# Designs tried in a protein design run: designed miniproteins, single chains, continued (2). Part 71

Each design is a single chain, and the fold is of that chain. pLDDT is the mean over its residues in the fold that is shown.

## One batch from the design tools (miniprotein)

Design m6450
Fold by ESMFold2-Fast:
Structure m6450 (fold): chain A 96 residues (1-96)
Amino acid sequence: MEKAVEAAREAGRRAADRTLSGQLPVDERQRVGERAGELAGEVTREALKLPTLLDGSLFVSDKGIEIMEENPGIVGLALGTGVTVGGLVGLNVYRS
């Protein structure tokens, strides 16, 4: 479980940073990336409680969309992308 959550946090942080590349200063990108990684880890923990990998993947995707809806603009896109990518990576690491 912890390996999956750590993988989700790192993948989510990197995905958010890539989404914001050229859009925000480095310090703001770091803050958004750290938040995206934190959220990806939390969402991965919840997704792993679900009975199937498919249910977990759908939960992760739903949470990514919800975050983008709650946070309009490039920051919301980065957070939602980070959570979705991070969560899916976390689920794959847990399965491995």
Scores: mean pLDDT 81

Design m6451
Fold by ESMFold2-Fast:
Structure m6451 (fold): chain A 78 residues (1-78)
Amino acid sequence: MAEEIKEKVLSVASKKAQEAIEKAYEEAKKLGLSDEDILSAMAQAAAAEGDREALKVLLELAKEAGYKRAAELAEKLL
């Protein structure tokens, strides 16, 4: 499910945020992190690039999917 959320977030993200989010996703996946921790890494990447629209989409989708920790982190980063 993190992959589906990633695709939706990337669809609204700026080019710079897209690169950062994809790197965060691949790095977290290589480390064997859970979907929730992968989404948290993506939220930090979106915030670092200042992409509030990508971060808002991630927050909403994480809440709907029940990823409470990732959603809470995204909300704090807004």
Scores: mean pLDDT 86

Design m6452
Fold by ESMFold2-Fast:
Structure m6452 (fold): chain A 67 residues (1-67)
Amino acid sequence: RRAELDAAVDRVIEVLRRQAPTMSLDELIELAKAAADALADYFGLTPEERERIRQRLIEAVREAVAA
């Protein structure tokens, strides 16, 4: 369960990094939020776990745009 979640998060981060040159920051943040909500619903995450993943994906977007 946790390993599958971690792998799914890593795949989303990879997609966000690949999309960073072709999308605006606002579009990437919306994509990150949608992905975090979908992962939280699919894996049955707690509100705290959902927020943690959401923040991690938003941070990955900010890192990709800054680099």
Scores: mean pLDDT 80

Design m6453
Fold by ESMFold2-Fast:
Structure m6453 (fold): chain A 68 residues (1-68)
Amino acid sequence: HMDELAERAAQRLRELGFSEEVVNAVREAVKKYNLTEEEIDELIARLAQAPSDKAALAVIREFVEKKK
C-alpha cells in the first residue's frame, strides 16, 4: 500500500538526517503521485546529493514535475 511506501521513505530520510519539512514533502509526493519503490529509491538517491534542505525541496519539485 502507498501509505507503507510513504512511511518507509520518511524513515529512510530521517536516518539520512533530512529535516521534517523534507520528510513530509517526500511522504506527500509518494501518496499524491503514486511513486513506485524504484522511483522512491531514485528520489532518495538524488536527495542524498542535495547540499541543503532548500536544494532537497527543489529536487522533490523537479522529480514530481516529470512524474505528472
Scores: mean pLDDT 81

Design m6454
Fold by ESMFold2-Fast:
Structure m6454 (fold): chain A 82 residues (1-82)
Amino acid sequence: AESAARILERAAEMVRTGDPFDAEVALTIAEMVVAIDKFENAPGAEEIDKHVDAARQAVDAGDYETAAEHLRKAAEIYRKVA
């Protein structure tokens, strides 16, 4: 959970750069981490998944700041349910 939180925090930083390639890589990593946790029925996974999905939609809209905020919120949830 702590390591997953750190991964999402790094993903938020990459998305914040506004580079489309970095944003795509960051979202792919975040989505994979959350998909694994949902498969394992980990605590908070559904709420975290909603934030990561919102981040993906924000990136698709070109709103990298909103995407980074959603990834940070997902990381905070991981820290609380660790």
Scores: mean pLDDT 79

Design m6455
Fold by ESMFold2-Fast:
Structure m6455 (fold): chain A 73 residues (1-73)
Amino acid sequence: SEAKERELEERMLKALEEALKANSKEELLEILKKTLEEIGASVGEGLASLIKVEDIDLEKLKEQIKKLLEEHK
């Protein structure tokens, strides 16, 4: 089970890196939402938190994603 959780975490990190390349907030949020559906809420807690943030611009969302990526190094 722990090995599967690590694989899901790797999927999350790859999606966060893809989201950093997004050219719009809508595209970024779509990447995060699709990934959250694939990995589930327990592993994707950080993604769920990012998706809940309203009235934040694309650059601010990318800053939050960079922080999440650094925490998982």
Scores: mean pLDDT 75

Design m6456
Fold by ESMFold2-Fast:
Structure m6456 (fold): chain A 91 residues (1-91)
Amino acid sequence: DEEKAKEEVKRLYFEEVAYEELTRADPSYRPKAEEARRRLEELIEEHPEAARETLEEIEKRRKELIDEASEAVRELSESVKRISDEKEKKK
């Protein structure tokens, strides 16, 4: 059931990331982050190939999303500048 293993790896990875971010605001989330990490490590040990493939896909998608977010911020900044320029009637 490698397909279920891949989905579980993906779920636990995002759970750990989410709880790690939450611990910065509320330390009570730290045990949940640690539990997700331990479960993820256990699953990687049980299904190393499925875990490797899934984590590589997550990393590739993460890089793509960061690039997309950076481009969206750039486009937004350009739009704000265009609105400002139009409002001032300057070119």
Scores: mean pLDDT 74

Design m6457
Fold by ESMFold2-Fast:
Structure m6457 (fold): chain A 69 residues (1-69)
Amino acid sequence: MEEKIKELEKLIEEAQKAVRDGASPETLRELAQKLIDLFNEIYDELSEELKNKVEQAIIDLVRKARELE
């Protein structure tokens, strides 16, 4: 479980960087899907702060992907 939380934190950092660096819509959508899948898997183990960060990262990725299409 601890390893999954670290993986989630790393994915959030990758997502934030991808949005800032203007990654392709495909990459942004792939990161969003990975975040959604992991978020659903370990939801009950997450702090409220981390849950909020994941939700925001997903929103930012999806919004950016739509803008680039």
Scores: mean pLDDT 82

Design m6458
Fold by ESMFold2-Fast:
Structure m6458 (fold): chain A 97 residues (1-97)
Amino acid sequence: DPAALAALARQAAIQADAERNKPLSELLRRSAERVLYPETATVEELKEQLAEVAELYRLAGDEETAKRLEENLKIVEEALKKGLTPEEVFKIIAENK
C-alpha cells in the first residue's frame, strides 16, 4: 500500500529529525512524496525514484521488496546504456513485478 509506505516514511523522517540526521530525514520525505506520485518524465527521474523507494523499503525492514526494486534499478541502468526510451523502460519494469 503506497499510502501506508508513505506514512511510514514520514514517521521515520520525524524520527531522523529527532536524531539530528537531516540528510536521512530529507531523503525519507522525498521518498514518501515519490511513492504517492509515481509518475516520471525521464529514465533518469525513474532511476532516482526507484533508488529512493528501494532505500525506503530497506529502512522499513522489507529487504525482499528492496532487493526487487534494486534489480529493477539495474534494468533501468542497462536500458540507459542501450539508449532505450522512457516508454520502453516503463514496459520492462511493469513486466518485472
Scores: mean pLDDT 66

Design m6459
Fold by ESMFold2-Fast:
Structure m6459 (fold): chain A 72 residues (1-72)
Amino acid sequence: EVDPRVTPEQLALAKEIADRILRDSFILREAERYVAEGKSDEEIRKDLKEKGYSENAINAILATARELRARR
């Protein structure tokens, strides 16, 4: 079970992990939407660039979309 004692360092690490999970959930939802719409990698990249997404966000969404297609 969960240890009732949490150090400040452990709390900071837990918050960092939670923030990463929330970001990963956002990326997953965007990738799933584009895959469901049948968009190609080029169409996804162009659309995300036009919407002002960062290069890192675009690359993460594209990588996730490729993984989702590969699981079929």
Scores: mean pLDDT 75

Design m6460
Fold by ESMFold2-Fast:
Structure m6460 (fold): chain A 94 residues (1-94)
Amino acid sequence: SSEKIAELEKNTEAIKKKLEELLAQGASTQELVDYFETLLLRMAQELEDSEILELVRERFEAVREELLALSPEEAVKAMIELLDELTREIKEKL
């Protein structure tokens, strides 16, 4: 639905902005990863689609250890790339 796509896009931009704000405030990679997981899962839950929620959980878990090994700046870049990929895939399911 067009309304769900608009909500998804707003949530995506809000997550990106919050990650950049936390990075600017000197957040650790662990804090950035934990915050990203929380917002990403919340975004997926708001779509009320169990397949989308499972997709998001699986994609995040596949990269968790890699993200934790990165510097804060590299982690934020990788998180934004994952978020853009997930947003594209989710739009195809809406």
Scores: mean pLDDT 87

Design m6461
Fold by ESMFold2-Fast:
Structure m6461 (fold): chain A 66 residues (1-66)
Amino acid sequence: SDELVDRLVKAAREGNREEVIRLAEQMSDEELARAIGRLPLTDAQKVVVAKAPDRRAAGERIVELL
């Protein structure tokens, strides 16, 4: 849902590490791709997040790259 995408983007902008990881765990592939597209990540960094083995790892990579 767009609500989950908006919440993750907001949490990332606020530096709320725990909330970013928690929200990423609830996301579909499409929702996570939309969230990544709205974050100030380079194309190379977006690939690093997309290659995460699971949603928790994806959330952790988002936080590490911001």
Scores: mean pLDDT 84

Design m6462
Fold by ESMFold2-Fast:
Structure m6462 (fold): chain A 60 residues (1-60)
Amino acid sequence: SVGVELAMANSGLSAEQARALRDALEAGDEARLKEIADQLGLSVEEARGVAQGVLVGDTM
């Protein structure tokens, strides 16, 4: 997906990590989003921004 590819290029994430962030945001699962953010060394706000970018990219 375009959103996943952009997240990989811009943030250095794997496709799996980018999809996991998007899925957590779509589900409204703040606990999962925080868990993934902690694993990636991101703040929850940064992780939410990346997830939002993937979601928006996938709708373009």
Scores: mean pLDDT 76

Design m6463
Fold by ESMFold2-Fast:
Structure m6463 (fold): chain A 91 residues (1-91)
Amino acid sequence: MSLEELIEEVKRLAEEFAEVAIERLRTEAAGGDASELEARLRELGERTLKLAKEAIEKALKEGNLEAVKEVQEALAEAQRRIGAALAELEA
């Protein structure tokens, strides 16, 4: 996989992780069973971190600091979306 392909896959997985995490939070807030969503989050989280690590390692070997920043921003955006949903549900 090229560096560009790795970054796009990390972005895709990070977005999906955020969406599933938000759905889990809403399900728990409603008193529903989030077991399947928790299993999906674990799998997505492990896969996202593995590909993010591969992308960062490849970017560093190529001296591409902008690519490192792009991976970090994708992960940070996912965290921001989850945090915003948590804050809304706890308000």
Scores: mean pLDDT 85

Design m6464
Fold by ESMFold2-Fast:
Structure m6464 (fold): chain A 89 residues (1-89)
Amino acid sequence: LEARRREIAEAAKAQLRKQAPGAPEELIEAYAEAVAEAYVARLRGDLEAARKAEKEAVEYMVEIVGIKYGEEAAKKYREASEKVFAEEE
């Protein structure tokens, strides 16, 4: 699972760098680690840990959106993400 976690993290970093060029590397790394943790947790059947990691990934993405596109865009992204989580339950 460690090798698979690394693969997912690297893929997420590459994808985010293409979609949000100029985003802080620290936030890109944090987002990718959260995405990888969510994936690995789901493979282990730990749905609580997976959901926690998914919410952490959203928080890092909100920060990236706020830095690149401003506070209003970050607020809109957060609201959309909250609706997705509410509908999933």
Scores: mean pLDDT 78

Design m6465
Fold by ESMFold2-Fast:
Structure m6465 (fold): chain A 70 residues (1-70)
Amino acid sequence: SDLKKLRELIYKALTEGDLPALDQAIEMLEKMFKNKEDLLKSLQSILEYAKTVNPEIAKRIEEKIKELEK
């Protein structure tokens, strides 16, 4: 299941600081969401949690959000 794989990649990124796992999770989210607004909302939700547990992961997510908002 794509949703199961996505959750596992996000969990790995947040708990281990695995930047490649985060990048793969973001690519999966981009393919799953047809609407840019829904994608940004999902990324912002992950970002809020990431800010509390892993600053490096939070920074990568912030950079991706800024890229998508252009």
Scores: mean pLDDT 85

Design m6466
Fold by ESMFold2-Fast:
Order: structure tokens, then sequence, then C-alpha cells
Structure m6466 (fold): chain A 96 residues (1-96)
């Protein structure tokens, strides 16, 4: 399903970001922040979660939580699959 595909994309995105060197995580921040404002909710959600993962890896828990709350807000407004919303809520709990 589309929701299952988005969940897998989010999980792979998080794993990818966490595997990167700190310098590359920092370099991606402006790009991910821009992508988190994309008109396509799926692109915006993936980018916002990846942004949260990058901030968390860099030790910025407050900005990580902000990015994940932004992803959650987009997912709720766009009427995304409950499984996608639950995944983002679980990630948010881990950074708070």
Amino acid sequence: SEGEELKKAIEKGVETILSLPEEEQRALLPWLERASRHADPKVAIEAAVALGAAYYALGDRERAAEALRHALDIARQAGMDPGVIELIEELLREVE
C-alpha cells in the first residue's frame, strides 16, 4: 500500500542519515529543511523526519523534536495512513 511504501521510505531515510559522517549530516540540514516545506506531503514528511534524525545525531534534541512534530502535523493534515502517523509518534517519543 501507499502507506506501507511511505513507512519503508521513512525508515530507510532515517537509517541513511544516521549512517552518514557528522559533516555530511550538517551539510544536508538546509536542503532537508527546504524539502520539508515541499508541496507534496510525502516528500515533506520524508524530509522532515530525515531532518529530525540529522538533528538528533548532531545532539540537537530540541530541533529534532521540532522537525518530527512538523512531520506529524503534515501527516495529520494530509490524512496519511495511521501506520505512518504511529511511526512518526514513536520516533518523536525517542527524541523527547
Scores: mean pLDDT 89

Design m6467
Fold by ESMFold2-Fast:
Structure m6467 (fold): chain A 100 residues (1-100)
Amino acid sequence: MPSPEELRERLLKGLESAREQLEEIGKRDPSLSEELKNKVLELIDEAIELVRKGELTEEAIEKLRKEVEEILPDLPEEVATLMRLMIHEIEEVLKELKEA
């Protein structure tokens, strides 16, 4: 089983990759407004901070998931898919951390 530190490092790398993918989508997809892009970036940055501070709890993830779900209907499909995958990865890492 990966160590808790290795799991957190893997998740941080994934979140940073998601941030880079969002920046690339924003450059080519005119349907992604600056306001929506900035809101999505804030949610990704919130997730990164939770991981870095070791505050990755069920309650924090549930709050983050709710915030993502509130904006999903307004997002382009590619961005919505990216956010769903991000939440799924976070939940999987939390599950592995509980088993360690």
Scores: mean pLDDT 81

Design m6468
Fold by ESMFold2-Fast:
Structure m6468 (fold): chain A 74 residues (1-74)
Amino acid sequence: MDDIAIEAADRAMRKTGMTGGNDFSAALYAAKLVLEKGLSPEEAAKIAGKRFGGNSGSELVAYEAAKIAKELKK
């Protein structure tokens, strides 16, 4: 489970070009929200972005990680 969340976060960081630790934390948290709680990528991204950055960049990378995690969960 954690391996899938980390892979989703890493792919989101590479796809968005984000390099900040807070961006990775937002991405990882959003991926975990999808995998553990079954939240939509949109909901997971808003929660993670607010928690770790409160900005559009953190929410964007969180959204991409959440989408990737949902696809990998299948």
Scores: mean pLDDT 79

Design m6469
Fold by ESMFold2-Fast:
Structure m6469 (fold): chain A 69 residues (1-69)
Amino acid sequence: MAERLVEGAEKDPELVDVYLALAEMLYAISKIAGDLETARRIAEIFARSKVPELRELGRQALAEIDALE
């Protein structure tokens, strides 16, 4: 799922705001579910992205998860 969002944002840069919103929702859902391992995986995928907005989201998410540990 997270990889598909990265691919979509790379193919359609004009829709980056939509993909960013979906990425934020995916990360939030994984946290609410209590699956921090999945949340970390999702954050790492976004942090490695070539899309600046997704990369920033991923880096912020990883910092948040690290603060919880």
Scores: mean pLDDT 81

Design m6470
Fold by ESMFold2-Fast:
Structure m6470 (fold): chain A 95 residues (1-95)
Amino acid sequence: SVDELLEKVRELIEQVKKNLDNPVEARRLASEALSLLLKAVDIGSPEEIEKVLELLDELEEVMSKVKDPGTVSQVRGQSGLLKRIIDGRLDELKS
């Protein structure tokens, strides 16, 4: 379910907060979170996808604190791609 995916994403975000000085681990955790958010977008209602956007923004904020600019840039790029997918999905569902 979407709620189960979002709960796992919240747990991964908390793990990222504990790994701000470990860019390799932070990136792996963020990549898993982004994968779960993408799955939630594929099966979610518009209201559930709005919750995905909230968690994506939270993930971006936490990742901005990681002590490696290259890792921050990579995750920001992947997040940007997911936001484009979300925009298209919401347009289809809200029309």
Scores: mean pLDDT 85

Design m6471
Fold by ESMFold2-Fast:
Structure m6471 (fold): chain A 100 residues (1-100)
Amino acid sequence: SMEDLRRLALTLVSTALVEAGRLDEQRAFIEAAQTLSLEEFLRLTAALLGELVEEAKRRGDERTLRGLASMLATLAAALRANGAPEDLIAEFERLRAEAE
């Protein structure tokens, strides 16, 4: 369901933000999950994952990039299965390719 998609994104990205030491952003992300529309929340999710991918690429952190690629693949598949907007699916697929 679309609500399961919100929970999946919250769980995966919240964990990634904690692992990246972005605790203030993790707190804001949890609040956003409760206040934003699903589409707004998913677009915020893509933006945050994009920042994490760029940071990991700058550091040459191949382990983190592999984890982010796996997470992005899972989210892209879930978005497609739930009929999310095509531009949003394309953004998650683009980020996955950048993380690989």
Scores: mean pLDDT 86

Design m6472
Fold by ESMFold2-Fast:
Structure m6472 (fold): chain A 68 residues (1-68)
Amino acid sequence: SSAEDARRGGAAAAEMGAAGDSAGAATKIYQSHLAGSGPMAEFGYKGAVAGARGDAAAASQYGKLAHE
């Protein structure tokens, strides 16, 4: 469903940011911002933003929140 897709997208964005994939994180930021409105999508978006800024620790924390 679209809701599950948004959650997975948000979590993936945060993990990409935490892994240091700034370009991937930036792409997922855009996609998550457009598609998601649930808490998991919101955490994924915030994680991707942190990752794009080089804050791997914050990106990792938001990734955990988006998954669990």
Scores: mean pLDDT 62

Design m6473
Fold by ESMFold2-Fast:
Structure m6473 (fold): chain A 62 residues (1-62)
Amino acid sequence: KIYKVTGLKSVVNVKPILEEPLRVGDIVELLKEYEDGYIELKNLKTGKVSVVHKESIELEEV
């Protein structure tokens, strides 16, 4: 399922972004959801995969 990154939040009470930073406006594919609230996203422009906490990012379905 394809999403646009619409916001990035400060992560003070949740685990941080684990790999490369995503940017507002990036188009990403949701690959996997983890039980601890982490989600695995593939950046469709770069082909890179990032694991981020769902509370640290805002996504809009495209």
Scores: mean pLDDT 71

Design m6474
Fold by ESMFold2-Fast:
Structure m6474 (fold): chain A 64 residues (1-64)
Amino acid sequence: MLSDEQKKAIQEQVSKAQEELTDEQLDEMLLKLSDWLAEQQARGVVLSAQQVKEKVRQLIQEAK
């Protein structure tokens, strides 16, 4: 399960992405983010808030 800090980092980055991306690009980005987060959680990887922010930034660039 994600920490409160990780959830807040995701929320902030998603809000930023909503301003920069179309609805279709946002949906694609969120799907990729959800898949990645599920994979990391299944592996028992503890993600830092910074790692989450970097992944969201990468996915935003890929969605453009």
Scores: mean pLDDT 76

Design m6475
Fold by ESMFold2-Fast:
Structure m6475 (fold): chain A 78 residues (1-78)
Amino acid sequence: SAKEKAEELLAILRDPEKALEEFGIEPTAPLTAEILKKAGEAYYLLEKYDLAITAYEMALWLEPDDEEIKANLAKAKA
């Protein structure tokens, strides 16, 4: 469910190094940005707009030219 997915992604945001090690994922910026994009989307679907904004802003810090993140961030701020 969207709620379960949001909680998984929150764990990554709270301790990304441990989460990446547990999942066997190399700590690369593209993978972290993708996880943050999905977290923002999940929070938006749960109507947790403050958390969605935080996740999208973090994703934009890693991928500043991603137009999809910019559009979703603007939508969450509205």
Scores: mean pLDDT 68

Design m6476
Fold by ESMFold2-Fast:
Structure m6476 (fold): chain A 65 residues (1-65)
Amino acid sequence: GHEESIEEARRATEEEVSKLKDPEAQKRVRELGERAIQAAEAKDLKAAQEASLEYLNAIQDALQK
Protein backbone atom coordinates (compact mmCIF):
# COMPACT_ATOMS: atom_id res chain seq x y z
CA GLY A 1 0.00 0.00 0.00
CA HIS A 2 0.95 3.66 0.19
CA GLU A 3 2.68 3.30 3.58
CA GLU A 4 4.70 0.30 2.35
CA SER A 5 5.86 2.25 -0.73
CA ILE A 6 7.02 5.19 1.40
CA GLU A 7 8.83 2.90 3.85
CA GLU A 8 10.57 1.06 1.00
CA ALA A 9 11.64 4.38 -0.58
CA ARG A 10 13.12 5.49 2.76
CA ARG A 11 14.92 2.17 3.15
CA ALA A 12 16.36 2.53 -0.38
CA THR A 13 17.61 6.02 0.57
CA GLU A 14 19.30 4.65 3.72
CA GLU A 15 20.97 1.87 1.70
CA GLU A 16 22.42 4.48 -0.69
CA VAL A 17 23.47 6.66 2.27
CA SER A 18 25.28 3.68 3.85
CA LYS A 19 27.57 3.56 0.77
CA LEU A 20 28.65 7.20 1.24
CA LYS A 21 31.66 8.30 3.33
CA ASP A 22 30.96 12.05 3.50
CA PRO A 23 28.46 13.14 6.22
CA GLU A 24 27.40 16.17 4.18
CA ALA A 25 26.66 13.93 1.17
CA GLN A 26 24.66 11.59 3.44
CA LYS A 27 22.61 14.56 4.69
CA ARG A 28 22.03 15.86 1.14
CA VAL A 29 20.88 12.47 -0.17
CA ARG A 30 18.47 12.04 2.76
CA GLU A 31 17.03 15.54 2.24
CA LEU A 32 16.53 14.97 -1.50
CA GLY A 33 14.95 11.56 -0.91
CA GLU A 34 12.43 13.05 1.52
CA ARG A 35 11.76 15.96 -0.85
CA ALA A 36 10.96 13.52 -3.67
CA ILE A 37 8.60 11.52 -1.42
CA GLN A 38 6.82 14.68 -0.21
CA ALA A 39 6.43 16.04 -3.76
CA ALA A 40 5.01 12.71 -4.95
CA GLU A 41 2.54 12.68 -2.04
CA ALA A 42 1.50 16.24 -2.94
CA LYS A 43 1.09 15.07 -6.57
CA ASP A 44 3.54 17.76 -7.70
CA LEU A 45 5.05 15.76 -10.55
CA LYS A 46 7.45 18.54 -11.58
CA ALA A 47 8.89 18.92 -8.07
CA ALA A 48 9.08 15.12 -7.67
CA GLN A 49 11.00 14.81 -10.96
CA GLU A 50 13.39 17.64 -10.05
CA ALA A 51 14.07 16.21 -6.58
CA SER A 52 14.60 12.70 -8.01
CA LEU A 53 17.16 14.00 -10.52
CA GLU A 54 19.04 15.93 -7.80
CA TYR A 55 18.92 12.80 -5.60
CA LEU A 56 20.50 10.63 -8.32
CA ASN A 57 23.13 13.28 -9.11
CA ALA A 58 24.04 13.63 -5.41
CA ILE A 59 24.57 9.86 -5.12
CA GLN A 60 26.72 9.75 -8.27
CA ASP A 61 28.85 12.72 -7.15
CA ALA A 62 29.38 11.24 -3.67
CA LEU A 63 30.34 7.79 -5.00
CA GLN A 64 33.16 9.35 -7.08
CA LYS A 65 34.81 10.75 -3.91
Scores: mean pLDDT 78

Design m6477
Fold by ESMFold2-Fast:
Order: C-alpha cells, then structure tokens, then sequence
Structure m6477 (fold): chain A 81 residues (1-81)
C-alpha cells in the first residue's frame, strides 16, 4: 500500500540521518531531512521533517538527539497506521 511505502521511506530516511549523526556529519543529516521534506507531499510528514531539522540544529547531546528522533519517528508511524 502507499502507507507502507511512506512508512518504509520514513524508516530508511531516519536510519540514514542517525548514521550521519553517529559519523559526526550534521550537515549531511540536515541535507537528508531537507530532501525528505521536499519529496514529501504530506503536511504531517513535512512538519516531522521540520521538527527533526530543528532538533538536529538545537540538541547538543548526541544520545538525547538520537532518542528524540526515534520517538518522533515512532509517533509519526503510529499516526500513519
């Protein structure tokens, strides 16, 4: 279904973001999220991407950043189900 494809894309996007953050490449993490937002037509998915970009820019604790991103992903996926 289209919902399943969107959920898979969200999971893959966040995996790439987390991998970039673990590598210390914050610019790449933001670039991935900006591309994801631009390619999405769903306002809720776009709002998630904006929130994630803000979080990457403002959260200074890498562990807290990753956990908050994972919580946001879980909330978005539960909303889309």
Amino acid sequence: SEKEKIIEKIKKTLEEVINALKAGDYDRAISILEKFKKESKDPVVQAFADGAIRLVRTETDPEELIERLKLGEKALINYLK
Scores: mean pLDDT 87

Design m6478
Fold by ESMFold2-Fast:
Structure m6478 (fold): chain A 85 residues (1-85)
Amino acid sequence: EKRERYLEGLRVIKEIAEERGDEKAVTYAEGLIEKVEKGEIKDVEALAKKEAEAFEKDESVDEKVKEIAKAIAEGASVEEIRKLL
């Protein structure tokens, strides 16, 4: 399921951001998880692509967070995303 894969990807981003002290990425991931769970986001694929592009352009975001966001946008499985941990 696209929504469940995206949610799991956001949880991985949050886990890595917390481990690396990237408070901006943690806050962003938490906000998106909440919105997706509440059903406020209907096109998770379009959002994932936009999110990956935004993270790539932001030098303050951890490089591993950028890598995972890109993998999510490219349709990587939960298993593939967790290998990036």
Scores: mean pLDDT 74

Design m6479
Fold by ESMFold2-Fast:
Structure m6479 (fold): chain A 65 residues (1-65)
Amino acid sequence: SSLTEEQKALIASMAAAVAPLVKAGRLSREQAVDAVVAALGAEFPDATLGEETRAFVEAELDKVL
């Protein structure tokens, strides 16, 4: 995995933060994934974020939905 432990921790934290908004119907699952990926890119601007990163975000979000 190309993700660091710090990046994984941020993904888990952000997934937990957006999950209530998805459950309330205020965000779609895809909008929540996009928000977490955007937050990761903002915190780690030099990181190369690919499909593997998005898949990890989707899996972490699905654990907390």
Scores: mean pLDDT 81

Design m6480
Fold by ESMFold2-Fast:
Formats: sequence, C-alpha cells, structure tokens
Structure m6480 (fold): chain A 62 residues (1-62)
Amino acid sequence: AAPLSPEQKRQVIFELYEAIKNNDKEAAERLMGLIRDQMSPQEVQNVETTLESIKELLKKRG
C-alpha cells in the first residue's frame, strides 16, 4: 500500500500539472520529488510520459 491515499495521489498529480501550466519550476520539482518518493516507479514513469505529451497538447489546446 502506498503512503498516500488514491485521492492524495490525484491531488499531487493535479498540483503538478498546475505548476507546469503556471511555469512554476520550483513547485514542479518539489511535486515530482514527492511523486518519486510516494509512488511506484511505473506510476512515476506514466506521470512523466503524460506530462511531456500534455505540455504540447493542452498548453495550446490545438
């Protein structure tokens, strides 16, 4: 079992996406650190892959 609840994990991921949208590099790095510490390596990889895709697609929204 992960230290964070599923709801807390979703909140952390949400905050990470908001930090990326706001170009808040310090917050993004802290949240990525928390994700790496509290989540499985596969969950971390999925988040990192999704972030790269989302930065291009959602930032401009077409």
Scores: mean pLDDT 74

Design m6481
Fold by ESMFold2-Fast:
Structure m6481 (fold): chain A 70 residues (1-70)
Amino acid sequence: MSVEEVKKEVDELIDKMVKEGLITPEQAENIRKRVDEIIASAPDDESKVYYLERIKKALEQIYEWKKKEK
């Protein structure tokens, strides 16, 4: 899987969380900045994909948690 494909999935998940009111646009910008910093610090594309997959899983867990909030 390419870095571009995984990054697109992460960006789409962040956009979905904003659309559903689970995070603010400001929080989304902060997450995107952090993602870009992690990608920039990674030594190769394999490491970039690995970090993006981890970020995606963390965001999916946050999404599920917030959606179940009562």
Scores: mean pLDDT 81

Design m6482
Fold by ESMFold2-Fast:
Structure m6482 (fold): chain A 83 residues (1-83)
Amino acid sequence: SLKEELAKKLEEMSEAILNGDIEKVEKYTKEAVDLLLQMGKTEEAQQIEEMGKKAIEAIKNGDDETRTLIAGGFYGLSTSLKS
């Protein structure tokens, strides 16, 4: 289902953010946004895109606190979708 695919992408985003992998963060953010748009969730798609950009900025700036918080947020959202 689209929800299961979205949950997986959010988990993959969390892992990529924790690993500091900007290329994977960009890829999985785009894939999650595309899934949300397919589901008609335009506002949520914009929020995920913004948070992905903030995660990339945190990685580039060495802001480990912000990076960890955003990664935790994506993981939490993934877990909620699986429940």
Scores: mean pLDDT 86

Design m6483
Fold by ESMFold2-Fast:
Structure m6483 (fold): chain A 57 residues (1-57)
Amino acid sequence: PIYETITLEAETAAALLAEAAARVAELKSQGWTVTDVRFSRADGVHRAVLTVARPLP
């Protein structure tokens, strides 16, 4: 499979969760499987790192 990492950032946890949910839905519609989601907060910024996979063509 092909693996990719996507980083999302927002100023609030609520905004980050909304962005992450929308991005996950879009990725699934494009044939990606979300394999891991890591949330962190540093310097007033909320961050989510998504690891996604899809089959080789």
Scores: mean pLDDT 82

Design m6484
Fold by ESMFold2-Fast:
Structure m6484 (fold): chain A 72 residues (1-72)
Amino acid sequence: GARAVAEAVRLAKEGRGREATELLVRETGASPDAAGDAIVAALAGNPETAGRLLEKGGGASAEEAARGAASV
């Protein structure tokens, strides 16, 4: 859900990108590639794009993922 995405983006902002990607894969079920792309989009200030990438990759809903990414 949104909390898992927010925590992952927070970890990535702290330079813990690998842990952030692993957390998103575990908590949302998204592929590692989709989780990584979503984190990159969120760090670039595109939480809506991050949400769409996670949802398309089999993870969280686009709305929940975008809310989580925007929270951080």
Scores: mean pLDDT 74

Design m6485
Fold by ESMFold2-Fast:
Structure m6485 (fold): chain A 80 residues (1-80)
Amino acid sequence: SERELLDAVLEITAALLEEMGYDEEAAKVRAVLSIEDLEEAIARFTAIMEEFMSKLSEEERKEFLARLQEKVKELVEQFS
């Protein structure tokens, strides 16, 4: 379901943030798992990510996106 996919994306994103030392942002992403409404959860996650990305340097943003892309590809391969 769409909710199962969202929850998987939230978990991998939070885990990546923790691995990279962004513990506060990881906790905010994990809090989205408690939001039952799909549209509200997506909106909250989007807002958290936009704020996070705005605080990063260009180099930090590129590193984060590269690692996230790798983890998303692994996730998609599990569902393919």
Scores: mean pLDDT 84

